# Ledger of designs, part 34: designed miniproteins, single chains

Each design is a single chain, and the fold is of that chain. pLDDT is the mean over its residues in the fold that is shown.

## One batch from the design tools (miniprotein)

Design m1232
Fold by ESMFold2-Fast:
Structure m1232 (fold): chain A 58 residues (1-58)
Amino acid sequence: SRTLNIIKATFEAEELMRKEGRPLTDEEIAQLAKKYGISVEEARRAVKEAENRLKILE
């Protein structure tokens, strides 16, 4: 489902940011959107949720 793909994108964004120790680039967000078949806007929201969960950025 689309909702499940957004959730998966959120967890992958969290893992990537934890691994890299930095925010994701626009290109990485676009690749995440493509991988999970979601819009770039949905991927940006997923990344923002991942940032909030990591408590690195708000």
Scores: mean pLDDT 81

Design m1233
Fold by ESMFold2-Fast:
Structure m1233 (fold): chain A 75 residues (1-75)
Amino acid sequence: SKAQEAIEWGKEGKPEYVEPLVKLLGDKDETVRAAAAYALGKIGHPSAIEPLKKIVETGSGWEKDFAKAALSLIL
């Protein structure tokens, strides 16, 4: 699943996964969005800051909580 792939990318921590993960923050599936936010926090790349802030501002599900946690790890 997309969510599982996002989690695996986060575990590997490679910067090349940041752009695909940022795209998954806009997925229709809330579980995929949450997994992408989690993975971006695990990688810790500063280019994820602005996309994650948008999720905190516009999100309504658990992706918002994961985005907040991710920002606290990066900042």
Scores: mean pLDDT 82

Design m1234
Fold by ESMFold2-Fast:
Structure m1234 (fold): chain A 94 residues (1-94)
Amino acid sequence: HMVGLTGEGEIKKENGKWVARGRLEGPDYTGEAEGEVTDEFEADGKKYLVARGRATVTSKDGRTAEGDALFIAELEEGKDVAKGRVSGTVELPE
């Protein structure tokens, strides 16, 4: 069973590395996501970071599954932090 989830994501510089973390929410599922920056782009004079990683989700009945996570976050210049969205895609056991 394939499930897509979205939530809020943050990419912060920790010990010299950009690390992405986020929370995923769906109607019957919650999850956490972690990733590392893989790319950056600019749009409308703003810089965005792209991070990829893994998502772990838990169903309302306590089952867990893993999948892929994608983060897109707007960089706050001078703050070593970017805030944005995370999307996760996981296959849940039946």
Scores: mean pLDDT 81

Design m1236
Fold by ESMFold2-Fast:
Structure m1236 (fold): chain A 59 residues (1-59)
Amino acid sequence: MPEVNEEMFRKFAEALGPSADPEAVIRYFLREYKEANPDASEEELEEMRRRAREVLSTL
């Protein structure tokens, strides 16, 4: 399972811009993650979503 570090979430946030809606950043990340990992389970995607929210709340 590929690990997603906090740095990856920051990169996605930077790509969308600092004023981007947190939900938009999360959607972008999940889309990219699913594209890279098409067999990712729904549980995996929920975990990634939760982590993304935690990271974004810190930024």
Scores: mean pLDDT 69

Design m1237
Fold by ESMFold2-Fast:
Structure m1237 (fold): chain A 65 residues (1-65)
Amino acid sequence: MEEELEKRKQELIKKATEIIYKARDLSNFELAKKAYELRQRAENAKTMDELDEIGKELDKLEKEI
């Protein structure tokens, strides 16, 4: 099930990247920094539980945009 983990990672990395670009366009560098940190955590995550937690944090940041 490493294939499922990899797929979930890529989804979260893509989502974090979209948030980073939107935050930068709005000159919200604090939000961009938080999204960048979550992207790094997603890249280093080894379990689905870690990825689910990161996904929830990204959802919170998306609401701030």
Scores: mean pLDDT 83

Design m1238
Fold by ESMFold2-Fast:
Structure m1238 (fold): chain A 118 residues (1-118)
Amino acid sequence: SPELDELRARARELFADPSVPKEQKKALVTALEIATRAETYARQTGNPLAKELARDLIRIARELIEAVQAGKSFDEIKELMRRAIELLREYKAKSTDPDLQAFLDEQIARLEELLKEL
């Protein structure tokens, strides 16, 4: 996706910035990886709900990059990550597809693990 490629380029500049905290860089990596996985899942399955999920996760990844660029507090970054977890739970509740539910459970576990380590 051109939008994901743009977000990866912006994140690369932040990764090179020594003033950006390591925890915020880890949050950016995780958010971009989850958005990338969701877009790949949507492309491979053609599932309309997965396409909506990918768009929402790309939007959250953009908000996270913008928050880091603006020098927002780590508590505000954590709140964006918590919003991502709730979004994934909402999509799981809307889905009757066991494969999509399993995918969502994997991404929820990844974000919850990140929040415990931050």
Scores: mean pLDDT 87

Design m1239
Fold by ESMFold2-Fast:
Structure m1239 (fold): chain A 94 residues (1-94)
Amino acid sequence: DKGLQKALEEIEKLVEEYLSPEQVEKARKEIERAKTVTQQIQKAVRALGDHPDREKSIEALRRAGDIISELDPDSIAVGVTQVAVASEIASREG
């Protein structure tokens, strides 16, 4: 719980760093509607994937992946967030 919560807080800072105020507001609404910290991280990662600048989107997603990589690799919840990052990067690189 503490590891995922800290990762969410760090990824939310990336959302604020990379996205416009309008995109941040939209992302915050999606995050608030999510029921679990894992789902909140998925929504934050999706918002970074929706960045209009492809290169900045990939950079932000890579930084989110680095944050998640410090978490327990045997956690199913962590695995779900890793798949979310990988999927968004693949979508932007293709």
Scores: mean pLDDT 84

Design m1240
Fold by ESMFold2-Fast:
Structure m1240 (fold): chain A 69 residues (1-69)
Amino acid sequence: MEEEIEREVLIALGRMYAALADLLASQGDLEGAAEEYRKALELYREAGEAAREEIEEVEAKLAAVQAQL
């Protein structure tokens, strides 16, 4: 129960950071976007397999942002 709740919270926080990173990238703040995508990725990786699709999506977005730096 606690482990399950923790996993859901990690995924929710990761989604918030990914959304912030998307916003920063849309404003041209690629460095800020990269930092927030890394935070989302750390949270998703801690959540594990349940966040696999989110991990793949954020890794692709982070790579695209880093390619522009």
Scores: mean pLDDT 83

Design m1241
Fold by ESMFold2-Fast:
Structure m1241 (fold): chain A 71 residues (1-71)
Amino acid sequence: MTAADAEAGLAVIDENEAALRAEADPELIDLAREALELIVAGREEEARELELRARAERSGDYEGLAELLAE
């Protein structure tokens, strides 16, 4: 992903934020935005680390949160 691709991604989020927040967890939208902003800033390695950490945390937490929300 280039900085231009990341800027395009941020524009898509901004244009479709209400629909995306209705279809997805708002925290995931915030994480996606933060990762894209890091890429735009030229901090692609930090963006990758954020994504990997978020995926690892969400894989474990997704089961826990799904069980809590099923209440």
Scores: mean pLDDT 65

Design m1242
Fold by ESMFold2-Fast:
Structure m1242 (fold): chain A 86 residues (1-86)
Amino acid sequence: DRLKELIEEVEKILNIPDDKEATQRLHELAEKFGIDLSKVVTIALLLEEAKENKDYEHMEKLIEAVFNSKTSEELKKKVQELFKNK
């Protein structure tokens, strides 16, 4: 399952303490999966929010929607809110 592999790789990248190295790894991951960097960053933000709020079931559904390139206005608004709060 490509989505599961992507999530596992993003989780590993989120554990990298160097922001520059983490950013480079996210870029490489986006190229490897043939998706936009913005999509990979969105998934990373959703995974971080899931860890903080322990609301993993809801975040998994949002992550799947992002991965399948189906962005609703609500998902876009949620991403902007998460980005602003980081």
Scores: mean pLDDT 69

Design m1243
Fold by ESMFold2-Fast:
Structure m1243 (fold): chain A 62 residues (1-62)
Amino acid sequence: LTPEQEEKLLGIVKATKKALDAIDAGNVDEARKYAEEVKSLLESLGNKEGAETVKKIFEDEM
């Protein structure tokens, strides 16, 4: 992996944690913000299927 790809992967992990924390807190707007960040990072890495899966999971939980 390139350093840029590693930074994006770390960003996905951090954004996912924040999205889950927001869901647990009942903060739907914050959860949507971080879910969209995860989706965008996955798409930028070329993982369109993963991005669509993340979208569906968060839509079902929110």
Scores: mean pLDDT 75

Design m1244
Fold by ESMFold2-Fast:
Structure m1244 (fold): chain A 69 residues (1-69)
Amino acid sequence: SESAQTHLQLAVEYAKLGKYELAVEAFNEALKLDPHLVITNEEDKKILIDAFEKVGDHAGLAALEFHSV
């Protein structure tokens, strides 16, 4: 959905700003809105992986891998 894509984009922007905890929260909200959400952009995926590693969210890293192309 557009709402899920908006939260995914917000997560990427927070991560770019170094706001890693907010990036994780926004990504989790995106998945709540669309459990079938797929990250197709490789740069966005790398940015989000870095954010989740900075936070130490191992479950979130697994979710990122599952929701990636």
Scores: mean pLDDT 83

Design m1245
Fold by ESMFold2-Fast:
Structure m1245 (fold): chain A 69 residues (1-69)
Amino acid sequence: MREKLRRLERAFADPNATKEELIEAGVPEELADRYLEARKNNDPQALGEVARELLEKIGELRRKIAKEA
């Protein structure tokens, strides 16, 4: 669980992350496509929306891990 979360955070923070790397880190394909498109277009609003949605998913995963500990 901790390794999966760390991979996800690292892949999202990497400005050169490929679609395959994002998917392997646990980002849904749809969200990965939206992120890459926003980066290509230098769209800060779209990047913010994708980041917010990803953070919500990370929060849910963290809460589940804490309850299973």
Scores: mean pLDDT 71

Design m1246
Fold by ESMFold2-Fast:
Structure m1246 (fold): chain A 101 residues (1-101)
Amino acid sequence: MAAEWERLVEEVVRRLAELIEREDYEGALELVREFATRVLGLSEEAVEAVLEVARVLIAERETVPAEDIARTLVALAHAAAAGSSAEELRAAAATALANLR
């Protein structure tokens, strides 16, 4: 289970980074929604919070590598699954952006 989970996370990060690099931002947001909904089982409210921070992170694509944006988004979606609020997710996204520049 753990090795399969790590492989799934790495595959999602890889695909998400590829979509961001292709400037397919709608595809990137759909992949985040699918991961949050189908893999993590998040509520609609939590999914919307993750998508809000995803849009903020993707806006920084010219200064932050796509892989770093993808890894941060997967980590934030996982934090939402662990019970993080929308406010906590926004704070975590802001901290991640400051550390990636």
Scores: mean pLDDT 80

Design m1247
Fold by ESMFold2-Fast:
Structure m1247 (fold): chain A 76 residues (1-76)
Amino acid sequence: APSPMERVRARIEEAVAALEAQPDWSVEELRAAAMRAARALADEGEALGLSPAQIGVALQELAARTSELIARRQAA
């Protein structure tokens, strides 16, 4: 079975891929979806028994990746 951190990283990849698969979504819609993904990731991390520090690292990675995608969309 994957480790809790591997599960969380898989969720980050899934969330980013889902946002990238929505080329017609506005920046507002992407931001709203990214916020929902962050809440879901935090809740799952807590349920898996991850420390606040581990959850923080995962949330920072998700935020960096979604912010890059949104910045590319705004620049287009």
Scores: mean pLDDT 85

Design m1248
Fold by ESMFold2-Fast:
Structure m1248 (fold): chain A 65 residues (1-65)
Amino acid sequence: SKVSSQAALDILLVALEIEGGRVLSKTPDKVSVELEKETPEVRNLAAGIKAVAAKAGITAEFRLA
């Protein structure tokens, strides 16, 4: 469901910050994320965020610092 996808997105965003990423902004329609480095863990997390955001109808944007 959309609610479950939003909850999963929030969990993945917390995991991303633990891995050294940063959430720049979050609105109901869009999340913007900055990555300090591109490791396999960060790449997998970014892919998961993108997939879950899409299921929730949210646009996910990523950039490197």
Scores: mean pLDDT 79

Design m1249
Fold by ESMFold2-Fast:
Structure m1249 (fold): chain A 102 residues (1-102)
Amino acid sequence: MSLTLEEFLALPDVLQAFLFESLFTDVSQPGAFERALERARADPEGVIALGEKLFGPNFREILFKKLDVNGDGTVSVDEIADFMGLTTDEEREALERLLKER
């Protein structure tokens, strides 16, 4: 699965918040994926507002560019997983499901 910038920007606030929150999650810790997702679900607008405060109103585009490591204009589930440090198949599959169902 790959997302263009337009598709990435069209993701629901919960998913945008989750991806932003994951930048600051210690992925070496058990349950880091679940904790980031719970924080995003609890206050998606607050997480997005924090991102806008720290990086400006274009922070979602900045996030996309950081995830688009090869610069091809799309972000794959594998690129997101690698950026987040997800090492298990279960975490990678959970991320793919989250992105596909929204």
Scores: mean pLDDT 72

Design m1250
Fold by ESMFold2-Fast:
Structure m1250 (fold): chain A 86 residues (1-86)
Amino acid sequence: GSSEIERIKRRLRELRERIEQGLLSPEEAFRELLSLISEALKVVSGEIALQLIGLQLRLIGVELDGKLSKEIILETIDEVLELLDK
C-alpha cells in the first residue's frame, strides 16, 4: 500500500474531470499526464513499470504524429488507473 499511489490516482481522476469539463487543451493534458506517469514510475516496479513505460511511449508517439485528442488522453488515463489498481 502506498499513499503516493493513492495521491497519483486521485490526481489522474482530477485530470480526467478537468479534460471532460474542457478546462485543458490536449497539449496541456498530455504534459500533465506524462508528469503523472513519471511520478508513478518512481514508486512502481516490474511488470507494472514496463506497462507504464509502454503507455508513455505510445502517448509520445501519438503527439509526434500530431494525433493528440481528448479521447486518446482520456483512454490513456483510464489504462493508467487500471494498471495502478493491480
Scores: mean pLDDT 88

Design m1251
Fold by ESMFold2-Fast:
Structure m1251 (fold): chain A 109 residues (1-109)
Amino acid sequence: SLRDQIEALFARMEELIERLGAETDAARAEALVEEFIELARRIAELAKQLPPEEKEAAAQRLLTLVGRAIGVLLERAAASTDPATRETFLALARRLGEEAARLLAELRA
């Protein structure tokens, strides 16, 4: 069902957040963030087909997961001893926030 597809995508996003929390390599972190953004786009597209109350609930859950992912990226940046790696994690956090703001605006329009 549509709801089962959305739930499976959310579960995958939660798995990516856990993987991101253990990731120290900048290039692998970029790949994980790209997959996270793609899952968020797919959820936003599917959620447009939901009743208004369920669509808003999906938007709030997306915002919560994005906030958690940004928190993990900022923690990775703070733990990084290499300035270039730290800058990459900070840039990924910024990019994720910008992409999420766009998707949430589209979903709530």
Scores: mean pLDDT 89

Design m1252
Fold by ESMFold2-Fast:
Structure m1252 (fold): chain A 74 residues (1-74)
Amino acid sequence: GAAQAAALRASLQAEIDRNTKLTPEQRAEVEKHVDRAAAALAANPFDRQASTLPAEATKHVLRVGKILLDARTD
């Protein structure tokens, strides 16, 4: 639910803030995936199970990770 979405967003934002290599364009793109991950988790009716992300949220979390890695590699 909303509380789990907020916690996920905070965690991903901490990783984004840790990465000093992002261009403004990469930051905008990663923020889109954070929003989509949070939205997918907010739509999950079983929000009491915080240890497991729904597949839709996981896809966007993995995209965030790839953008952050690509920013450091390029």
Scores: mean pLDDT 72

Design m1253
Fold by ESMFold2-Fast:
Structure m1253 (fold): chain A 64 residues (1-64)
Amino acid sequence: SPSATVEFFGGTITLTAKDGKIVAEVTGDASELARRIAEGANGAPAELLERGVAFLEAAAALLG
């Protein structure tokens, strides 16, 4: 099955296409990502935004 992995602050997100469904697995400490998002409604680091875009692009590639 096709898969894509994206690194982000404190962990990784792996998207896998199985039987017409997308399965997402998060590894590492998601609380640090949540903290950075909460602190940065208008000041999220560029790296966090780039990782988020890459995650969405990977999800779109697996769905379409």
Scores: mean pLDDT 64

Design m1254
Fold by ESMFold2-Fast:
Structure m1254 (fold): chain A 57 residues (1-57)
Amino acid sequence: MDAEDWERLGAEYAAAGDLERAEEYFKRALTLDPSNELARENLRRIAAGEPPLLPAE
């Protein structure tokens, strides 16, 4: 999997309310691509107790 695959998984689990798995997948996305703004913002939001950003369809 590349960073985009992990980002999509993180977003899918965040949308489902599984924030623990979403956090793990967004961390993996940032490990592969530290410039991934969506993954970084969603990790920040999860840590702050804010609702995650959902990907555009």
Scores: mean pLDDT 75

Design m1255
Fold by ESMFold2-Fast:
Structure m1255 (fold): chain A 96 residues (1-96)
Amino acid sequence: METRRIIAEGINEATRYLDEASRIAGKTLRLELEMERLADGSYVLRARAIDVETRQVLAESEPIRVTEDDVEGARKAHEAIVEVGRKALEYARQQA
């Protein structure tokens, strides 16, 4: 539950950055998460910010391995997700 909350908070923060970026750039930008589940119950997560109309990738995280009990892994995922949102916002500001 704690791990899921930390990641959800990161998604919410990144979504706020993407909403602002969408307004500035006049585009529809969204967060996409890729998740690959491994045999040991862990998963590898990758976050990216995309332009929905063109499918252009504006920012992408490195792959991050997370487990249900790994609070530090969840924090790394949170930080990577938020950073993707920040990079998309910076991109939008450069287009203005």
Scores: mean pLDDT 83

Design m1256
Fold by ESMFold2-Fast:
Structure m1256 (fold): chain A 100 residues (1-100)
Amino acid sequence: SLEEILEKFKEYVEELKKEPSYLVEAKFKVMLEKIGEYLEENLSPKELGEASEKLLELKLEVEDIIEQQMKENPNEPLPSEEEIKKAEEEARKKAEEIIK
């Protein structure tokens, strides 16, 4: 189910594009860490290399979202620590659903 995990992660990034905010970076970081840990524990070095290439592509897509958000909303206040923690918790739950 490596392909299924990567497809679901890509779908999550597409959802992040629909609701762009500075929280996108916090959400993606947690998702990447949790999925990355799972892949490291379950894949061979070769399979992990192939997965890492796909994960890098998703990271670049998220960086584009953040850059666009900064350009379109330069005066938007940074999210609070509480908003970041809530977003990280939601991303953790989503990662657990993806790797089941």
Scores: mean pLDDT 81

Design m1257
Fold by ESMFold2-Fast:
Structure m1257 (fold): chain A 59 residues (1-59)
Amino acid sequence: MEEAKKRADELVKEVERIAKETSRYDAFNYAVKKAQEAYEKGDKITADKLAEVARKLLS
């Protein structure tokens, strides 16, 4: 659980970096891709967190 939370937090920071250095669109695509990969690995906590971040990037 705590390891998954750390991974999720690290990926969220990477999404923020991409949004600042490139665009919110690139950050959205990255977040969606990483959420899908996490879901396929069975890491539902990371997948859910990244999906929420992706939704917020559209706002």
Scores: mean pLDDT 79

Design m1258
Fold by ESMFold2-Fast:
Structure m1258 (fold): chain A 68 residues (1-68)
Amino acid sequence: SFEEIKKKAEELIKRVEEFLAANPDLPPTVRKILETLVKKLKEAVENKDFETAKQILYGIEQLLERLE
């Protein structure tokens, strides 16, 4: 459901924000990519675009997996 996607998005956004705060020396290019993806995820959720939200969510999860 969209409710589940919204909750996952909110949790992931919080994780990204905490990760960025904990890693101030993260390469600027990587920081910018994460910030841009979070912004796009927020927009997709706001627009109730389930498909786009899922794709961005997956992309952020994959990127964090590589960085953690």
Scores: mean pLDDT 84

Design m1259
Fold by ESMFold2-Fast:
Parts: C-alpha cells; sequence; structure tokens
Structure m1259 (fold): chain A 83 residues (1-83)
C-alpha cells in the first residue's frame, strides 16, 4: 500500500470508530448532544493515534461535535480526493 492508500485507510478507520461511538451512545440512550461529543472525542483520539493531519482532525471533529455527520463525511471524502 502506498502513502496515499495508507492515509485513506487511516482516515476511514478514524471516521468508522467515531460513527461507531456515536451509534453505541445513541443505542445506550444517550442524548444526540452527548453522542456527537463522544463521536468527536473518538475521532480526535483515533486521528492523533494514527498521525492524521491536525487540521483535518480539527475540522472533522468540529463537524461531528455539532452532530453534522454529513459534513464530517464530506470533509473526509474531500481529503481522500486530494491524496
Amino acid sequence: MDEAGRKQLDVEIALAMALMARGIALAAGESEEEASRLAAEAFRKAGKGLGLDEELVREVAEALERGDVEEAERIVKEYIEKL
């Protein structure tokens, strides 16, 4: 796998982890606000651990924290398209 493919996989893993955290929180009866916060936290943690770009991590985490999953997915897609 080349560098671009690795970066794509890493950002996709981070997003998947964030969306799983959100889904688990909602299934457990947490509020939309708390689920969004947990998703953002999961993305920040995974992104830092995987060495993702700090600007990307910030932008995606902010979208997730607002509950704007569509925006978070769009930011990730645009990032992958630029690789």
Scores: mean pLDDT 86

Design m1260
Fold by ESMFold2-Fast:
Structure m1260 (fold): chain A 66 residues (1-66)
Amino acid sequence: EPVEKARKYLEEARKAIEKGDVEKANTYIQKALEYAREAVDAGQTEEARRILAEINELKKKVEELK
């Protein structure tokens, strides 16, 4: 389901950030964002909103890795 897939990619993005892999982190963030949007369309708006907030925090961390 979209929320489960979004959370999966969010965790992969966190692991990529821990390893300093900016390219993989950006790829996984993009995938998490796509599934979060599908979750909104499926009516899981509260869960999707929380995931989007975490995506924004991870984007900030990726910028710090430059």
Scores: mean pLDDT 81

Design m1261
Fold by ESMFold2-Fast:
Structure m1261 (fold): chain A 97 residues (1-97)
Amino acid sequence: IEEAIEKLRKAKELLVEAIEATENLEAQVSATLAVISVGLAIKALEKGDIEAAIEGVKIAKKAAEEALKATENEEAKKKLEEAIKLLEEALKILEEE
């Protein structure tokens, strides 16, 4: 659980940095949804609601993937790819608990 929370916190930081790096409005909106969903997943984990956390991470991953498709900024793409990998790693930990 602690490792999943740390990965989610790092993913959230990278998603915020991607929002700052991109000028594409659709990418900013999708990445913002991902940030909100990660925040809700962390809150669910703090309350012991692993099922809600898994749902939040899945929503965040989909939103981050949409942001990645929408942006043409190379820095934003790299940060989104790193965030998606961290979300996948967190999801794997949560599903194995």
Scores: mean pLDDT 86

Design m1262
Fold by ESMFold2-Fast:
Structure m1262 (fold): chain A 83 residues (1-83)
Amino acid sequence: MTLEEALKLMDEAVSLYRQGKYEEAAKLFEKAVEILREIEGEDSPLTILALNFLSYVYEKLGDEEKADEYFKRRNEAIEKLKK
């Protein structure tokens, strides 16, 4: 897995999100988060960005549990970044 692969997944996911294909977008953002966490760490700006998109995508899907999960992970990552 590479940073280039994660960025490509993010670009495709954003495109799918703009098309209203939220379930497909969520799958690509989840893959991007996994790669970004491994390469850049959970508290990196890119990982935070991907977690933010996942929270929003799951909110659009009506999956409150997953939306809240990714929102909390994003906030925890932001707190660690500022420490």
Scores: mean pLDDT 82

Design m1263
Fold by ESMFold2-Fast:
Structure m1263 (fold): chain A 61 residues (1-61)
Amino acid sequence: ALEIVKELAVKELRELGASEEEIEEFRKRLDEQKTVEEVLETYREFLKEKLGLDIEARVVK
């Protein structure tokens, strides 16, 4: 389950236009995460810090 969530987060990041360098940095951050909640938090932080994206803001009005 955890590995699948990590793979899905990486795939989503690629689809959002992240570079290979950014993907490699994200994967290193994920290697330190031990729970699904930590993976999701790392994903949100990465989107805000590196891509300037907020998925919640894009969906919620």
Scores: mean pLDDT 71

Design m1264
Fold by ESMFold2-Fast:
Structure m1264 (fold): chain A 88 residues (1-88)
Amino acid sequence: AKAAALEALRAELEAQEAANLARARAAGVSEEQLEKLRIANEIYKEMKILRFEGASDEEIMKKVAEFLKSQKLPEFQEAAKKIEEMLK
């Protein structure tokens, strides 16, 4: 039951991501901004999955900060620092 529900959640999140990227491309958004949108969608997917699995807000924030640091983009690095400061 939980495995089927998790698979359905992942499918819904993937469909939302595809729709968001398609709209951005149609609007003429730059490749750089499309990449940022992909990263943002991945963060939302991870947060939703962790919350579904019963993770605490603190655990979710730690996971988000780790993911943001892995992206090597200055704005995501800055966001990760702010999250880490909130978790002190």
Scores: mean pLDDT 79

Design m1265
Fold by ESMFold2-Fast:
Structure m1265 (fold): chain A 65 residues (1-65)
Amino acid sequence: DYIEKGKELFKQKKYEEAAEEYLKAIREDINNAEAWRNLGEVLEKLGLLHEAEAFYERAKELDPS
């Protein structure tokens, strides 16, 4: 599961590798709100704050809680 692999890499602070796994999840299902949200968190850790905000917005559009 790409999401679980990405989460484990994120916990290890392997942010670039975590981003790759979340991107694979998005390629499998572009409407996977969890993948967009988790990728946003990775981008925030990489200092890409504007990109992170865009990905969080996408996740909210797909899963408005």
Scores: mean pLDDT 83

Design m1266
Fold by ESMFold2-Fast:
Structure m1266 (fold): chain A 58 residues (1-58)
Amino acid sequence: SRKELLRKIGEILRAIGDIFDAEQRLKKDPNDEEAKKELEEAEERLRRAMEELRKLEF
């Protein structure tokens, strides 16, 4: 559905934003273990959301 499509696009955009934020934190402190974990989690969320988006009916 269009509603579900838009929701998944929103999840993708949020994950991209979280990736950007984590990368900015790592630029300031490359040893920030919380930022490394946040980056990994956001990248996994992005991958899953993109996979789910591909399976949606349009």
Scores: mean pLDDT 84

Design m1267
Fold by ESMFold2-Fast:
Structure m1267 (fold): chain A 62 residues (1-62)
Amino acid sequence: GVEEAAKKLAELAGLSFSTAKGIIEAMLSEDEEGQRLLAEIFERETGVPAEEVLKIVEEAKK
């Protein structure tokens, strides 16, 4: 779910839970191509691999 995904993203990127949750919710509002673009931007800004970010977004859908 979104809360588990947000917690995981917060731990990996050193973000607050609230910030990570907002990012997950924003990414879930995008199509698959938009999610990939945002994941690549997130990797550039935080160093968290885009593939890990996308995996976490998929976990948010469960």
Scores: mean pLDDT 84

